# Ledger of designs, part 1: designed miniproteins, single chains, continued (3)

Every score and structure here is a prediction.

Each design is a single chain, and the fold is of that chain. pLDDT is the mean over its residues in the fold that is shown.

## One batch from the design tools (miniprotein)

Design m8001
Fold by ESMFold2-Fast:
Structure m8001 (fold): chain A 81 residues (1-81)
Amino acid sequence: SIKLINEAIGLTLRAIGAALDGLLTGDNEAAIAGLEESIERLEELLKEAEGETKEFIEKMLKKAKEKLEALKENGATLETA
């Protein structure tokens, strides 16, 4: 239980780090790729989780997906111009 929570936190922190690196360098593609990889792993962990652990992972997953959507939306706007 606690191990899954710690792994989910670690994945979320790595995703945030990748997003920040992308923003600092202007490399949205790197940030998007990092977030997508973290989301895939969080979804795998979610299949193993139950109860409070599942709720926590779902919360982390939601935050990662929200950030990914924002980055893709900004990229789409720039590409459409």
Scores: mean pLDDT 71

Design m8002
Fold by ESMFold2-Fast:
Structure m8002 (fold): chain A 76 residues (1-76)
Amino acid sequence: MEEAIAHFEKAQEALAAGDVEGALEHLRKAYEAAREKLVEQAMKELGLSREEAEKKVEEAIEEALKWFREEAERAK
């Protein structure tokens, strides 16, 4: 989790510097670092199997990154 937080902080620093691609790279790394915890949370809170939770988390990460890119492009 600490590694994920560090990547989120670096993503914010990249955004402050106007580096959208760098921010996206760090955001992806943050989600990947947190993936196992997100899977466990989805299993516990939603009652999903591990396979279902992994798929749902993967889809959520991809959607979040896509949304962020689109939002950053709109903010130009």
Scores: mean pLDDT 76

Design m8003
Fold by ESMFold2-Fast:
Structure m8003 (fold): chain A 68 residues (1-68)
Amino acid sequence: MVIDYLNVAIEAVKRGDRDAAIKALQKAIELSTNPEVQKLLNEAIEAVKRGDYDKAIELMKKAIEVLK
């Protein structure tokens, strides 16, 4: 569930679709009960907003590792 939205967000970032990436990240935050994951995903949204797509993908991958 949360991981599914993170995969959608990563693919959106790879396409340069900022709005789709932010929407998917917001949905992942809403569904997450883990404060560490919520913090990482809020940082990923800020990275997307500044155009730092490599950092955004790194943060999303860290969130996936926490969720495993």
Scores: mean pLDDT 85

Design m8004
Fold by ESMFold2-Fast:
Structure m8004 (fold): chain A 100 residues (1-100)
Amino acid sequence: APSPVERAVAIIEAAGRYLSAVLPEDVHEELAGLLEELKAAIRARDAEAAKAVVDRILELLEENNVPKDVIEDLLRMLALAARVAGLDEVAEWIERKIKE
């Protein structure tokens, strides 16, 4: 069976595939790079690096006027990935962003 970190990485990869269908191609390419940085932070179990990457993802999506429901869907997937990886503080922090 895959490890918790491998399961979390798979969730992030699934989030990227979902967003490729709903985002403009240029925004998706920038997001793909940030999701790779997030996967690296999760593999390193670096909560502060993971939060910093999520803030950069939010800035990218908001700057490009991505619909709020799409942003919330992504944040729910990223919070699930963080929780699966055992980074509960990161998951709770992301969940607070959904309410903003």
Scores: mean pLDDT 87

Design m8005
Fold by ESMFold2-Fast:
Parts: C-alpha cells; structure tokens; sequence
Structure m8005 (fold): chain A 112 residues (1-112)
C-alpha cells in the first residue's frame, strides 16, 4: 500500500528558512504541496507530474524539489513570515497502483 511520511511539526524563526520533507514508500507519478490555512482554505503551492516541480507563481518565497528515484520531495520557505503559520500537506499519487495518500506538517513561526 502507498504510504507518505512527513514530520508532524516544524518550527522556524521569522526571517529564517523552513524545510519540510515528504517521503513516499514506493515510486510516485504525481505530487502536490498544499498550504492549508487556519481557516481551512487550501491552496496548491507546487505540483510535480514529471522530473521538475512547477510552483504557483503566487508562492514567491517557496521552492520545491522532487527526486523520483527516492520518492522524496522537499518544500522550502525562505524569509519566513508569521503568515506562513499553517498546515503543509504533501499529496502523492501512484497511477500503477491507483492509490493516493497524503500527510501533513504543522509549521509554527516563532519570534527571531
């Protein structure tokens, strides 16, 4: 069965850098990074359905990497701001098995 793993929580100081990594148990065909706001609203930050992740143009302080050989993706937030306090979700899809899975990380922004 398809499993995805993320840390349950990450903290970063204002102006610092936060990195959230997700790892799939098997090869995946597509991946989404999603920001879930405290309101419950969800926004897609990045997707990958090939070797290079595509970022949402509105996610200017964000970068994403994807390594298909290891099933590992990392979302990096530069110049962290208080508004980045949210839940970050990694959704993965395997077309071969027809399975999808997601995991989430709570990011807490702390004073510098």
Amino acid sequence: SLVVTQPSSVSAPVGGTATITCTASEPIDALNWIKQFPSGERRVLAFAAGPVPTLNPEASRFSASYDASTGTSSLTISSVQAEDTATYICQIYSLKSGESAEASTKLTVVPA
Scores: mean pLDDT 80

Design m8006
Fold by ESMFold2-Fast:
Structure m8006 (fold): chain A 65 residues (1-65)
Amino acid sequence: EEDIEILTKASLEAVEKHRDEVLAASQRAAGAPTDEARLDVLTPVHQRVVKETNEIIKKLEEEKK
């Protein structure tokens, strides 16, 4: 299951690169008074992690060739 391998590796690398940012955002979100405020804090970090994951996936897929 090479697709799962690539996704798992890319996701772990992306999360590791943004680990401190994710942790800080999670702590801010925990103190937020509403779900909307929590999403406002988490959404930008989530978008950055997803973007990084996609970039790593693309690189790994191209290198596999």
Scores: mean pLDDT 76

Design m8007
Fold by ESMFold2-Fast:
Formats: C-alpha cells, sequence, structure tokens
Structure m8007 (fold): chain A 71 residues (1-71)
C-alpha cells in the first residue's frame, strides 16, 4: 500500500487526478485488514473526487501514508 500512496501523492502534485484516484483505490484494497488506514484512504479518495484544494488532498494522503507506516 505504501508505494501506491507515494505514487498517488506524485500524481496529485502533477495534476493527474484520475490516475491518483486509481492508485488510492488499489491502496484501499491492499489495506483492507486495517480499518483505521482504510477510513483514512476513503477520506483522501473522497476529497480527491469532490475536487478539494490540492494542499488538502496532499495532507490527507500524507496522513494515510503515516498510518500505513505505523501498521
Amino acid sequence: ALELLEEALELVEEGRLEEAIEKLRKAIEQARDNPATVTALYEALKLLEEGAPKEVVIKSIKTAIELVRQS
């Protein structure tokens, strides 16, 4: 899941939002055994799909990365 989140972060920085969404969806599937991480990933996905500001999306993805690292 970590590598997919790092790829999603790079794609958001590049403005490639549809590809970032696909990376987040794959990360959710890989993190299914950790409810806290799944919840954080769904929040990041929701922010991306609803067109939240780039900085808000980046912060959300970074939070999900930290939760994956602590798992």
Scores: mean pLDDT 78

Design m8008
Fold by ESMFold2-Fast:
Structure m8008 (fold): chain A 56 residues (1-56)
Amino acid sequence: SMAEQREKLIAQNEKTKKEMEKLAKESKDPLKKNILTIVAGSSEVVIERMKERLAA
């Protein structure tokens, strides 16, 4: 179902967000750190939107 597919996508995006946050913390390059942080934030927005639709 669509609900099951969204739940899986939420889990996948959450995992990606955590990986990007980890890479950002480990990065020595300030530019790369900033880019990875922005990417992690983008993944969080997707997660929140999908959770809203799943709750509806």
Scores: mean pLDDT 77

Design m8009
Fold by ESMFold2-Fast:
Parts: C-alpha cells; structure tokens; sequence
Structure m8009 (fold): chain A 73 residues (1-73)
C-alpha cells in the first residue's frame, strides 16, 4: 500500500535525523538540536495528512520527545 512506502521513508528519515541530533548534542549545539526537534514535531500533522500510518506517527513522536528530553535534562 502507499502507506507502507511513506512509513518506510519517514522511518529512514527519522533514523538519519536521530543520528544528526545526537551529534549536535555531543557537540554542545543544544539550541540547534532543540530547534530541529521542535520543527520536526510541527511537521507530524503534515505527515498524517500525507498518509503516514498512525502507528508510525506515534513511534516518530515518541522518538522526537525522547531526543528533546535529552536536551532538557
């Protein structure tokens, strides 16, 4: 189904995004990391509209919130 294709793409993008954010955190670029995560969270409604499954959206949101928690701690 078209949802499977969109789900796969978003999950791959999320894996790459997590690596980039973790690198920014390691480099002490916390403000840039926070802004990137907040921007990604704001894009989730657009991903839902595009047909990404609710299951994948929930996974992505949880992973983004976990990254944000690392910055806020």
Amino acid sequence: SHMAELDERLLKEMEEFEKEVERLIEEGRLELAREAIEHALKLLPLARQAGVSEEVLEEIRKRLEELLKKIEE
Scores: mean pLDDT 84

Design m8010
Fold by ESMFold2-Fast:
Structure m8010 (fold): chain A 67 residues (1-67)
Amino acid sequence: NALEEGLKYYEAGDYEKAVRAFAATGTTKPEVLKLIADALKKLGRYDEARRVYEAIGAPQEYIDSLY
């Protein structure tokens, strides 16, 4: 299951593989999209993380954490 693989990669600190696995789910669920944004933030891909946080209506504190 791509979600389980993504969580394992995220816990191991392999954020690039975590993003790929989460994206492979094809999900629109906010909780999974947040995991993608969190992993993108860990990778320093702040513009991509911001777009995902905005798309899911995440609290402003999450967006502010990118600056």
Scores: mean pLDDT 80

Design m8011
Fold by ESMFold2-Fast:
Parts: structure tokens; C-alpha cells; sequence
Structure m8011 (fold): chain A 61 residues (1-61)
């Protein structure tokens, strides 16, 4: 196996990445719920969808 460049900088297992993404999604959902600007709220909701799709893809392997 060829080691990846900067393995120490990544240093994260799939489970740790998933936990981090789940925490980020929860924080973004709280931010979107508190957002009064409809344009910024829509942007946050699109970002949440992208992150949820990423989590789903990682869980599917």
C-alpha cells in the first residue's frame, strides 16, 4: 500500500468524519432555524442538503 500524502493531517477514521459531519449538520440546522434572511436561510438549507448527501454516500461506502 502506498501511504497517502499528509496522513497525519487527515488523521480521521470514517466514523470520526461521519461524527464531525453530523455535528456540523446539526449546527447548520440550528443556524438556519435562527436565520431571518430568507436568501441566507435558503443557502444554508442547500449546504445542509449537500452535507446530508455526503453522509449518505459515505454510509453507503
Amino acid sequence: AIPAIDPAAMGLSRDQVLAGLEAAIALLRASAAAETDPEQRAHLEELIRLLEATVAALRAE
Scores: mean pLDDT 74

Design m8012
Fold by ESMFold2-Fast:
Structure m8012 (fold): chain A 67 residues (1-67)
Amino acid sequence: MKISEEELQREVDRALLLMEAALADTAYKNGMSKEEVKEWYNRMLERAKELGLDEAAKFIEERIKKL
């Protein structure tokens, strides 16, 4: 079992994006405006696309649609 530096970086980036998405959902439930949450998700989506994290990008797009 061996993880390359590139694979490790992708997993870290994916985990951070998923954690950030959970924080955004929690902030929305605690009174953050829908517009602010959408802006936060749009920034995450841009970052996911730049990093080539296609699955994370789809997850974020689905979250935006549910707002």
Scores: mean pLDDT 79

Design m8013
Fold by ESMFold2-Fast:
Order: C-alpha cells, then structure tokens, then sequence
Structure m8013 (fold): chain A 82 residues (1-82)
C-alpha cells in the first residue's frame, strides 16, 4: 500500500541520513512525503515527520533557509493534525 511504501521510504531515509548520504536520504524523504500525504492527508503526524526529515537533510547540506521553511511547515502540519 501507499502507506507501507511511505513508511519504508522513511526507514531507508533515516538509515541513509545516519550514513551521511544526505542527497540519497532527501530523495527517499521526498518520496515518503508524497506517499504519506496521499495515504494519510496533509496534516498527519507522519507527513510532518517527513517534512522535518527533509529540513534536517537541508541543514546538513548547509541550506539553512530551506531547512527553516521545512521545519516551519512540519510544525504547522503537526499542530493542525492535533
């Protein structure tokens, strides 16, 4: 299912992030975001988690402005889904 695919992308992205493979982690996080948004809706905590993960990757890549935008969006969606 789309949910299972999204969860697997989150898991693989976290492994790649821990290995320092930030660009590869970003690709999987973007796939996770798409799959989880379609399966669960925009305000689900797992969608916010994917957005937060994208922010963490951008921070590691030195893209602070992009990281801040993703962190803000993650927080907004997380709070909206409560």
Amino acid sequence: SLLEEGLEYLKQASILYEEGKYEEALELLEKALEALTKALGETHPLVALALFGIGLVYKKLGKEEEAEKYFEEAQKRYEAGR
Scores: mean pLDDT 89

Design m8014
Fold by ESMFold2-Fast:
Structure m8014 (fold): chain A 90 residues (1-90)
Amino acid sequence: NLEEGKGALLAGKYEEAVEKLSKVPESNAVARFYRGLALYKLGKYEEAIKEYEKALALDPEFKTAWKNLGLAYKALGKEEEAKKYFELAK
């Protein structure tokens, strides 16, 4: 569930976090965000971006997801995209 997935993420068990968060309904923006964060921690930046975008489609006011989109684009060397998303996070 969501709490087990967050627990795994906090413990640094990123692959387990992805697995557990995948069992949470796709309509849960918070779970999608944490799946994205776990994927980001695994260096899977493109996959993390997709999860953050899905979280934002469900909750456009999720400021932390905008910030993390910017961080993922920055990790991919996409500086202009990163700047855009950091502005949206404000």
Scores: mean pLDDT 86

Design m8015
Fold by ESMFold2-Fast:
Structure m8015 (fold): chain A 45 residues (1-45)
Amino acid sequence: SVDEAKKRLDEALERAGQLVDEGGTDEEMSKAHTEILTALNELQR
């Protein structure tokens, strides 16, 4: 659970960074943002 959420957060953050660098779509950025928020919410609880 915590390890799972932490890994998801790290992966989502790396993905978001790549999308910024490579010029991802709005849909891809929205998905990455949702994944970051979901992982953060799980870690806070």
Scores: mean pLDDT 78

Design m8016
Fold by ESMFold2-Fast:
Structure m8016 (fold): chain A 96 residues (1-96)
Amino acid sequence: SAEEEALAEIKEPGDVVFRRLSENEVLVVYKDPETGEVRVGRIRAKKEGMTWEELDDVIGRYLAGAPREEFEKHVEVSEEARRILDWLRAQRAAAL
């Protein structure tokens, strides 16, 4: 499955892998280094005409600190994807 393929791309615990599922959907996979829990979330473009490059840019801007309201105008985010992205965003902010 796409989830198994994404999990195989995890190089180290704590890594987050983004895998394209379709033209408008991304799978997000995270393995918690402390618990070993695998979390799987989905991000889907709200606009039917959004390209992969536009979707990738929207995700990248959110991880760089763009407001949640701006992010969620463009995408539908599963609860697990939201948790994974918020964790990654916090890690990136702490590294600055």
Scores: mean pLDDT 78

Design m8017
Fold by ESMFold2-Fast:
Structure m8017 (fold): chain A 80 residues (1-80)
Amino acid sequence: SPEEQLRAEFERLKKEIDEAMKNNDVEKIQQAILKAQSLIDRARELQRRGEIDPSTARKLIDEALTLIEKAVNYLKEKEK
């Protein structure tokens, strides 16, 4: 289902960003942020089309926004 595909993609993205942070790979962290933003856009579109439940979309979007915030904060710590 579209919901299962989005969840699987999000779980892979979480692992990718955690690995990039461990390796201090700024470029991969930035790419992961872009992927998370794309995932949010896709979740919103699927919600608009009625292909996923609004509560499921909201949960995924909230988790993805939290992941972006974590990544952005990590990058801010690396500015020095």
Scores: mean pLDDT 85

Design m8018
Fold by ESMFold2-Fast:
Structure m8018 (fold): chain A 82 residues (1-82)
Amino acid sequence: SVTFELTKLLLRAVGLLVELELAIRTKAPKEELERLIKEARELIEEMEKLLPLLSPEDQELLKKEIERLKEAIKRVEEEIKK
């Protein structure tokens, strides 16, 4: 179901955001930060593919989570530049 797919993507986003924050705080190796960026970008792609199948309310919810992931990627990219 679309609801089940949406829920799975939202749970993956929460887990990945926690991993990204932890990696920054623990000064994880550059390779680990790059791996997490790749996973976040792949998740965004999956979310964008699901968007046109959702209700307008769920589209707005998913768009907000996509923006949150994009902001997290920017923060990690800034850490890599150090």
Scores: mean pLDDT 86

Design m8019
Fold by ESMFold2-Fast:
Structure m8019 (fold): chain A 61 residues (1-61)
Amino acid sequence: SDGDAGQALRDAILNGDAAAREKVRATLGASDAQIEAMRRAYARARETGEPGAVGLFLEAP
């Protein structure tokens, strides 16, 4: 489901979980480059204290 795929994406970005990354690739068709771009954007947003759209998505309840 979309919620399960979204949780896998969060786990792949926040924790670097390899199993979650494979699930994201299989269910959402996301590339490793796209996942790494989101992870980098989130890290930068956290560094500046402003989560932006990526941070809001990853931290959503």
Scores: mean pLDDT 67

Design m8020
Fold by ESMFold2-Fast:
Structure m8020 (fold): chain A 60 residues (1-60)
Amino acid sequence: EDEEKAKKLVEEIKKKISSNVTDEAIEKLLKIGLETDAKATVELLEEILENIDKVEEKKK
């Protein structure tokens, strides 16, 4: 469940940020986080998504 939730959050983040570098970093976070603490990883990804929403104008 946490793994599925984290994967969905990663996909949402990737949709909001069209950057190959950022995509790689998020995928790496997903892998490491799931191996260490899936719940903390989900919380971190949710925080990242919230921050992306706040700075969406940087995508112009």
Scores: mean pLDDT 69

Design m8021
Fold by ESMFold2-Fast:
Structure m8021 (fold): chain A 91 residues (1-91)
Amino acid sequence: AEELLRRAEEALRRAEELLKKAEEALKKGKYDEAIKLAKEAIRAAREAVRLAMEALKRAETLEQILRAIALALRAIGLEIDAEELIKKAKE
């Protein structure tokens, strides 16, 4: 579970960085770049969810369960934010 939690945290960090870059591109009117970065953020967030859910299945402690749930929820929220950014950039 610990290795999967670490990998989920890394995937979530990557998704957060990509979304931040997408938001900056959108502010600068670089709509195609913003869409591309947001799609990459969605892929990273989905990987984080998958890894967190796998960690949850293999969790042996309450701490591991809570960390896995928190990571999955954060990653789902990031995916929603990235999808909203894509919709806004396409308008």
Scores: mean pLDDT 86

Design m8022
Fold by ESMFold2-Fast:
Order: C-alpha cells, then sequence, then structure tokens
Structure m8022 (fold): chain A 90 residues (1-90)
C-alpha cells in the first residue's frame, strides 16, 4: 500500500541519518535495536562496517533495503519510533 511505502521511505531516511552520523555510541545503540528486532549479528556487524566506508554507500543502501524488507509493518513503525527517540537524545 502507499502507506507502507511511505513508512519504508521514512525508516530508510532515519537509518541513513544514523549510519552517516560519526557518533560510535549512536551506531552501537542502533545495532542493539536491530538485534532486538531479530536481525542477525552478522548482518548488523556488516552494515556498521560498510557504513564506515564512504565508497560503499550503494552496498549500505542495498543492505538497509534487505533489513527493511525482512520487517513487518508493526516492526517498521516500532523501529522508526526507536530511531527517532535515539536521534533526539544526542
Amino acid sequence: SSEKAKLIAELAELMIQIINNPDKKLQEEFGKILLELGISKEIVDKLLELANDSSKSDEVNKLLKEIIDSLNEEQIKELSKKLKELLEKE
């Protein structure tokens, strides 16, 4: 639905904002949130490693899409809420 597409786009923007933030603590908290949602440690570690290489932005975007595609609508809403709260604390 158009509503789901909008939720996905908003979540992707929040995830990119966190990944592009140089704050290691913010990135570590983001990784913990992903693990709590059932994303594997291997995927989380790969995402955070790729995020530190500016030449890998296309690979980061593809991995973020795969993560989002693995989530249901309720999980997408919950993740977006947690990421907004995480960004507001720093």
Scores: mean pLDDT 82

Design m8023
Fold by ESMFold2-Fast:
Structure m8023 (fold): chain A 79 residues (1-79)
Amino acid sequence: SMEDKRLLEVLDQLEKDIEELKELAKDPEKRKDVIKGLQNGIKSLEELKKYVKNPELLKRIEELEKELEEEIKKLKEEE
């Protein structure tokens, strides 16, 4: 469907943005900004879930949310 195609494009972009944020997190001075970026990412994913009817896309979003939550926890423990 068109919605599924748009959601896949958004998810692919989010995955790229997350990889970029992980690289930025190697700089201690940027860590707080990275944490904020990841938190905003989770909020965006929660909003997307309201519109997603495809079970496979829902699982992908939920897995990505868990990965972001774990990364945030790790970064907060290191600040």
Scores: mean pLDDT 80

Design m8024
Fold by ESMFold2-Fast:
Structure m8024 (fold): chain A 123 residues (1-123)
Amino acid sequence: NPEEEQKRKELLEKVGEEARRRLEEVLDELERLGYVDPSLAETIRELLEYAEERAKKMVETLIKNGKLTPINIEGAIVGAVLSAIEKAADKEGLSEEKKGYLLSAATLIINGQSVQEWEAANK
């Protein structure tokens, strides 16, 4: 069905654009808080297209499996953003401990949670 195919393409493009936007926002906050140095930040920026394509592929899988829901779409976008950050950390040779802290900070940021408030509560 050409109409269904067009709606699918529009959804996938929006999902890719949203994944890129969310990764840029998370990166800006990680840089502001000092969780990423300039080299790691540049490596994350090189993975913006990776996040877009990863989110699109995850949503295509949701469509194929009859699991296309707003919460599952959000999960695909969040998963793609975190996958890009993890891939950047691996490329930069971060230790498992530093990668764990980075991914925890990124997870708090992407969910709209304060990293500073979390650190104050969990010293």
Scores: mean pLDDT 86

Design m8025
Fold by ESMFold2-Fast:
Structure m8025 (fold): chain A 59 residues (1-59)
Amino acid sequence: GPEEAERAARLGQEAVRRVAEEAGVDPTPYVERVREAGRKGGPQAAEDAAAREVIELQS
């Protein structure tokens, strides 16, 4: 439901923020890209964007 979708989006944003901070970079642009993906494509798009951002930040 909507609550589960919001929770998934927040968890994705938090994961990206944590990984960016660990990499020593400003999390703002990465978190914003996840937010934008979720706004345009819903919770699955936000999760997919978060996973992609995490991979890029760890590579």
Scores: mean pLDDT 79

Design m8026
Fold by ESMFold2-Fast:
Structure m8026 (fold): chain A 73 residues (1-73)
Amino acid sequence: GLEEAREAVEKASEAAKKGDAEEAAKAARKAIEAFRETPDEKVLEAIGLVLKAIGDAIEAALRSGKWEAAREA
């Protein structure tokens, strides 16, 4: 339930710090499963935090990739 969602947020944060979008996505999946087991507003908040961490990791990757492509153009 909520504890599993909190663990997922922590794992997503750690994955984002390491630049590991795949691990962050796995954490998001676990948070969604926690919500399915315990539909609670606080679990939804935790899912939001996980999605934000994934978004931050994707933005970092896009900045690196797009910046390199733009510099070559």
Scores: mean pLDDT 68

Design m8027
Fold by ESMFold2-Fast:
Structure m8027 (fold): chain A 55 residues (1-55)
Amino acid sequence: SKEELELKRLLFDIAIESTRFVLPGLSAEDQARARETIARLEKYRRELDREIAEL
């Protein structure tokens, strides 16, 4: 349902924000991996936006 997709999108937003919050305290190697994780989550979030728009 649209509500379920919107909730999933919110959870991705929380995950992205949480990862950004811890980023400055990480090692350089972990920062690189965290940035890759953020980019991947942002991509999935955009896919969710498309799915919601098609409903």
Scores: mean pLDDT 85

Design m8028
Fold by ESMFold2-Fast:
Structure m8028 (fold): chain A 60 residues (1-60)
Amino acid sequence: SMREEAYRAAFELALEALKMGYSEEQAFDLAKIAARLHGLSERQAEEVAREAVEEAKKAL
């Protein structure tokens, strides 16, 4: 689904951002942009980006 593809893109970008030393806020903003580019609305992208950043933090 679009949401699953958006989540994967957001998660990968959030994880790489955190690995590169970006802040949690910066990782969230990047993840949200990725989710929006995959067709999610602003609200859906915020929800997906929040989930992606939290899971990326656990994967470090």
Scores: mean pLDDT 88

Design m8029
Fold by ESMFold2-Fast:
Structure m8029 (fold): chain A 59 residues (1-59)
Amino acid sequence: SAAEQERALAERLEALRPVVRAAAEGLGRVLKLDPELTRRVEEMLLDVEEWVLRREVAA
């Protein structure tokens, strides 16, 4: 069902959160980004991951 697919997507996004945060923090250190910009990068990466996962769930 659609509800089961949404729950599975939410669980996968939750599992990816620490990985995405680590990636954003790593990029922030290498590029010397301020904390606000680093947080925006984390948000952007999570949005991209959600978009990708929604495509996979729809297939």
Scores: mean pLDDT 80

Design m8030
Fold by ESMFold2-Fast:
Structure m8030 (fold): chain A 65 residues (1-65)
Amino acid sequence: MKIIVVAVGHDPEKLAKVEAFVREKYPDDEIELIPARNRREARELAKKLMETSDAEVLLVDADAV
């Protein structure tokens, strides 16, 4: 299955931690990480991806990591 992670944040260290955490939980799935600058951008992007893709979309706040 393809999992798209929309992560709020621009800190590459925190984004990398989010990606590693998701890959550890879903080792057999294809993971794509898309960074978003803020929660509004992340929500709009996640909504569009859910409408246009058969992938599972996860919205994560990388600043919370």
Scores: mean pLDDT 78

Design m8031
Fold by ESMFold2-Fast:
Structure m8031 (fold): chain A 62 residues (1-62)
Amino acid sequence: KKELLQQAINYQFMGLALRVEGDLKGALEYYKKSLELLEKAGAPQEELEKVRELIREVEEQI
């Protein structure tokens, strides 16, 4: 469970890095992977909402 949370955080970092580089599709891929791991790990709703907001922001730019 802790490993899933850590991997989800790492995917969020990768998504942020790709977003800064202008790879919006790559950023979306990693944010979606992060959300899936957070859901599997039973993360709090506040953490899920945070990643959903990041996904929405990137989707609006595509």
Scores: mean pLDDT 82

Design m8032
Fold by ESMFold2-Fast:
Structure m8032 (fold): chain A 66 residues (1-66)
Amino acid sequence: SKEQEEKERQDKLAQLRAEYSEALKNRDVKKAEEILQKIWELLQDNPEKAKEAEEVMRKELEKARG
């Protein structure tokens, strides 16, 4: 069903977000940007979620830069 497909997509997104946070903790900005690109591609079909995710991740990336 649509709900199951959406849940699988959300699970993949959550895993990528976890990897993104770990890259930021290690101050690996390049790796964080690569993961951000993968998240953005996964959210290509949903511009609203892509925009919200980008806003949050940009703030985290800016904090990691100092």
Scores: mean pLDDT 74

Design m8033
Fold by ESMFold2-Fast:
Structure m8033 (fold): chain A 58 residues (1-58)
Amino acid sequence: IKELEERIKKLDKKIAELDKILETSDLSPEERLEIEIEIGVLELEKAVLLLVIKKLKK
């Protein structure tokens, strides 16, 4: 359980870093798309981990 919670915290930090890059950096359309895809993958992993934690806590 603690390992899953720590993994979610790391994912949240990574997503926040990528969001900041999208907002503050002058990115090409290709670079923007790649970062958006990476954020999507991280959000999906986070959703799966949250579902697992919910199951384990109940």
Scores: mean pLDDT 79

Design m8034
Fold by ESMFold2-Fast:
Structure m8034 (fold): chain A 85 residues (1-85)
Amino acid sequence: SNLEKAIETIEESIETVKNAKTISELTEALVKAREAMYELAPEEVAKKAEELLNKLSKEMDGKSLEEAKKLAIETLEKILELVKE
């Protein structure tokens, strides 16, 4: 189902962020999460996920890799909760 694919993609993105060695790898994981939400989530959930990811992008600017990972994981976990509702 689209719901199962959305959950799987967000969970995979969380793991990719945890293992990211560069900001580029972290950003690529977030792009995949954004695309999956757009394609697989209901419109209202996709909109909320987009707002959270846009806020994350601003908050990550100028942060260390360690702090960016923490912010990204927190944001992706919030998106995971939205998809499970």
Scores: mean pLDDT 87

Design m8035
Fold by ESMFold2-Fast:
Structure m8035 (fold): chain A 64 residues (1-64)
Amino acid sequence: SEEEERRLEETIENFVKTIKHYKDEYGKEYAKEVAEQIINHLKKLGVPDEFIERLKKKAEEILK
């Protein structure tokens, strides 16, 4: 549904913001672990692969 799509997009946006915050406050290593855990959790919940790949790419860019 459109509501579910919006929730997924909002989750991606919030996750990107959260990763930037964690990187600055707690360091890259901690932020990377949190990113991996959330991505794995979303995969188990059946979130579409397209959104998972977008999230991964954005997280990788931030956590270089």
Scores: mean pLDDT 80

Design m8036
Fold by ESMFold2-Fast:
Structure m8036 (fold): chain A 85 residues (1-85)
Amino acid sequence: EILERLLKDPTLLEDYELLKEEFKKLSEEELKKLLEEYKKELEELKPKVLEKLERGELTTEELNEFGLLYLKVKALEEVLEERKK
């Protein structure tokens, strides 16, 4: 649902496709390393973002930062899944 909502923005869809093209150029080991790094950042940010969102304290900058990190994780997951056949 979050990914679908983000990809309704044509700019974010374009950024997502560009991220996938960039990640396709990396080795599987580099992709796995980046995925673990971004997942860790996402896990650390997610509870804080959700708490601020529920309190109405979430800034546009914080939402955009979270959204970009989420797109990076999803792009890496898709590229790695494509390599599995």
Scores: mean pLDDT 77

Design m8037
Fold by ESMFold2-Fast:
Structure m8037 (fold): chain A 73 residues (1-73)
Amino acid sequence: SNLAIAYNNLGVVLQSQGRLDEAEAAYRKALEIDPDFAEARNNLAVVLESQGRLDEATDIHVQELVKAVNRVL
């Protein structure tokens, strides 16, 4: 949706400014609107990795794999 894309783009701008907590919130908002938004999910994982929150970033990657498996099954 246009709103999910807008939040993802906001997150990218905030991340480029080093505003990582605000970027995370924007990416999470994009995913609330469109849970299958792969770009926003990947961007969220990168922000979490940048903050040293590796367990949370791994959870995002695992959710992508679970969704991929569920599409095949």
Scores: mean pLDDT 82

Design m8038
Fold by ESMFold2-Fast:
Structure m8038 (fold): chain A 74 residues (1-74)
Amino acid sequence: SAEEKIEEAEKYKKLGEEYYKKGEYEKAIEYYTKAIKLYDDVAKNYPEYREEALEKELEASVNHLKAAVNLVFK
């Protein structure tokens, strides 16, 4: 279901945040990528959740970019 996929994506996003705080940017990117894929799946397949999923996907994508910048420059 859309709810279960959003909940799983939120768990991956939190794991990404945890690894980011530890300076493990490669792992942070991995978990943010997993979250983004789940939000994208919801946005494509569940019209009722599309706007919410896209907003959450954007947030995870910004966090992914921040981790990638830190990986490249640190």
Scores: mean pLDDT 86

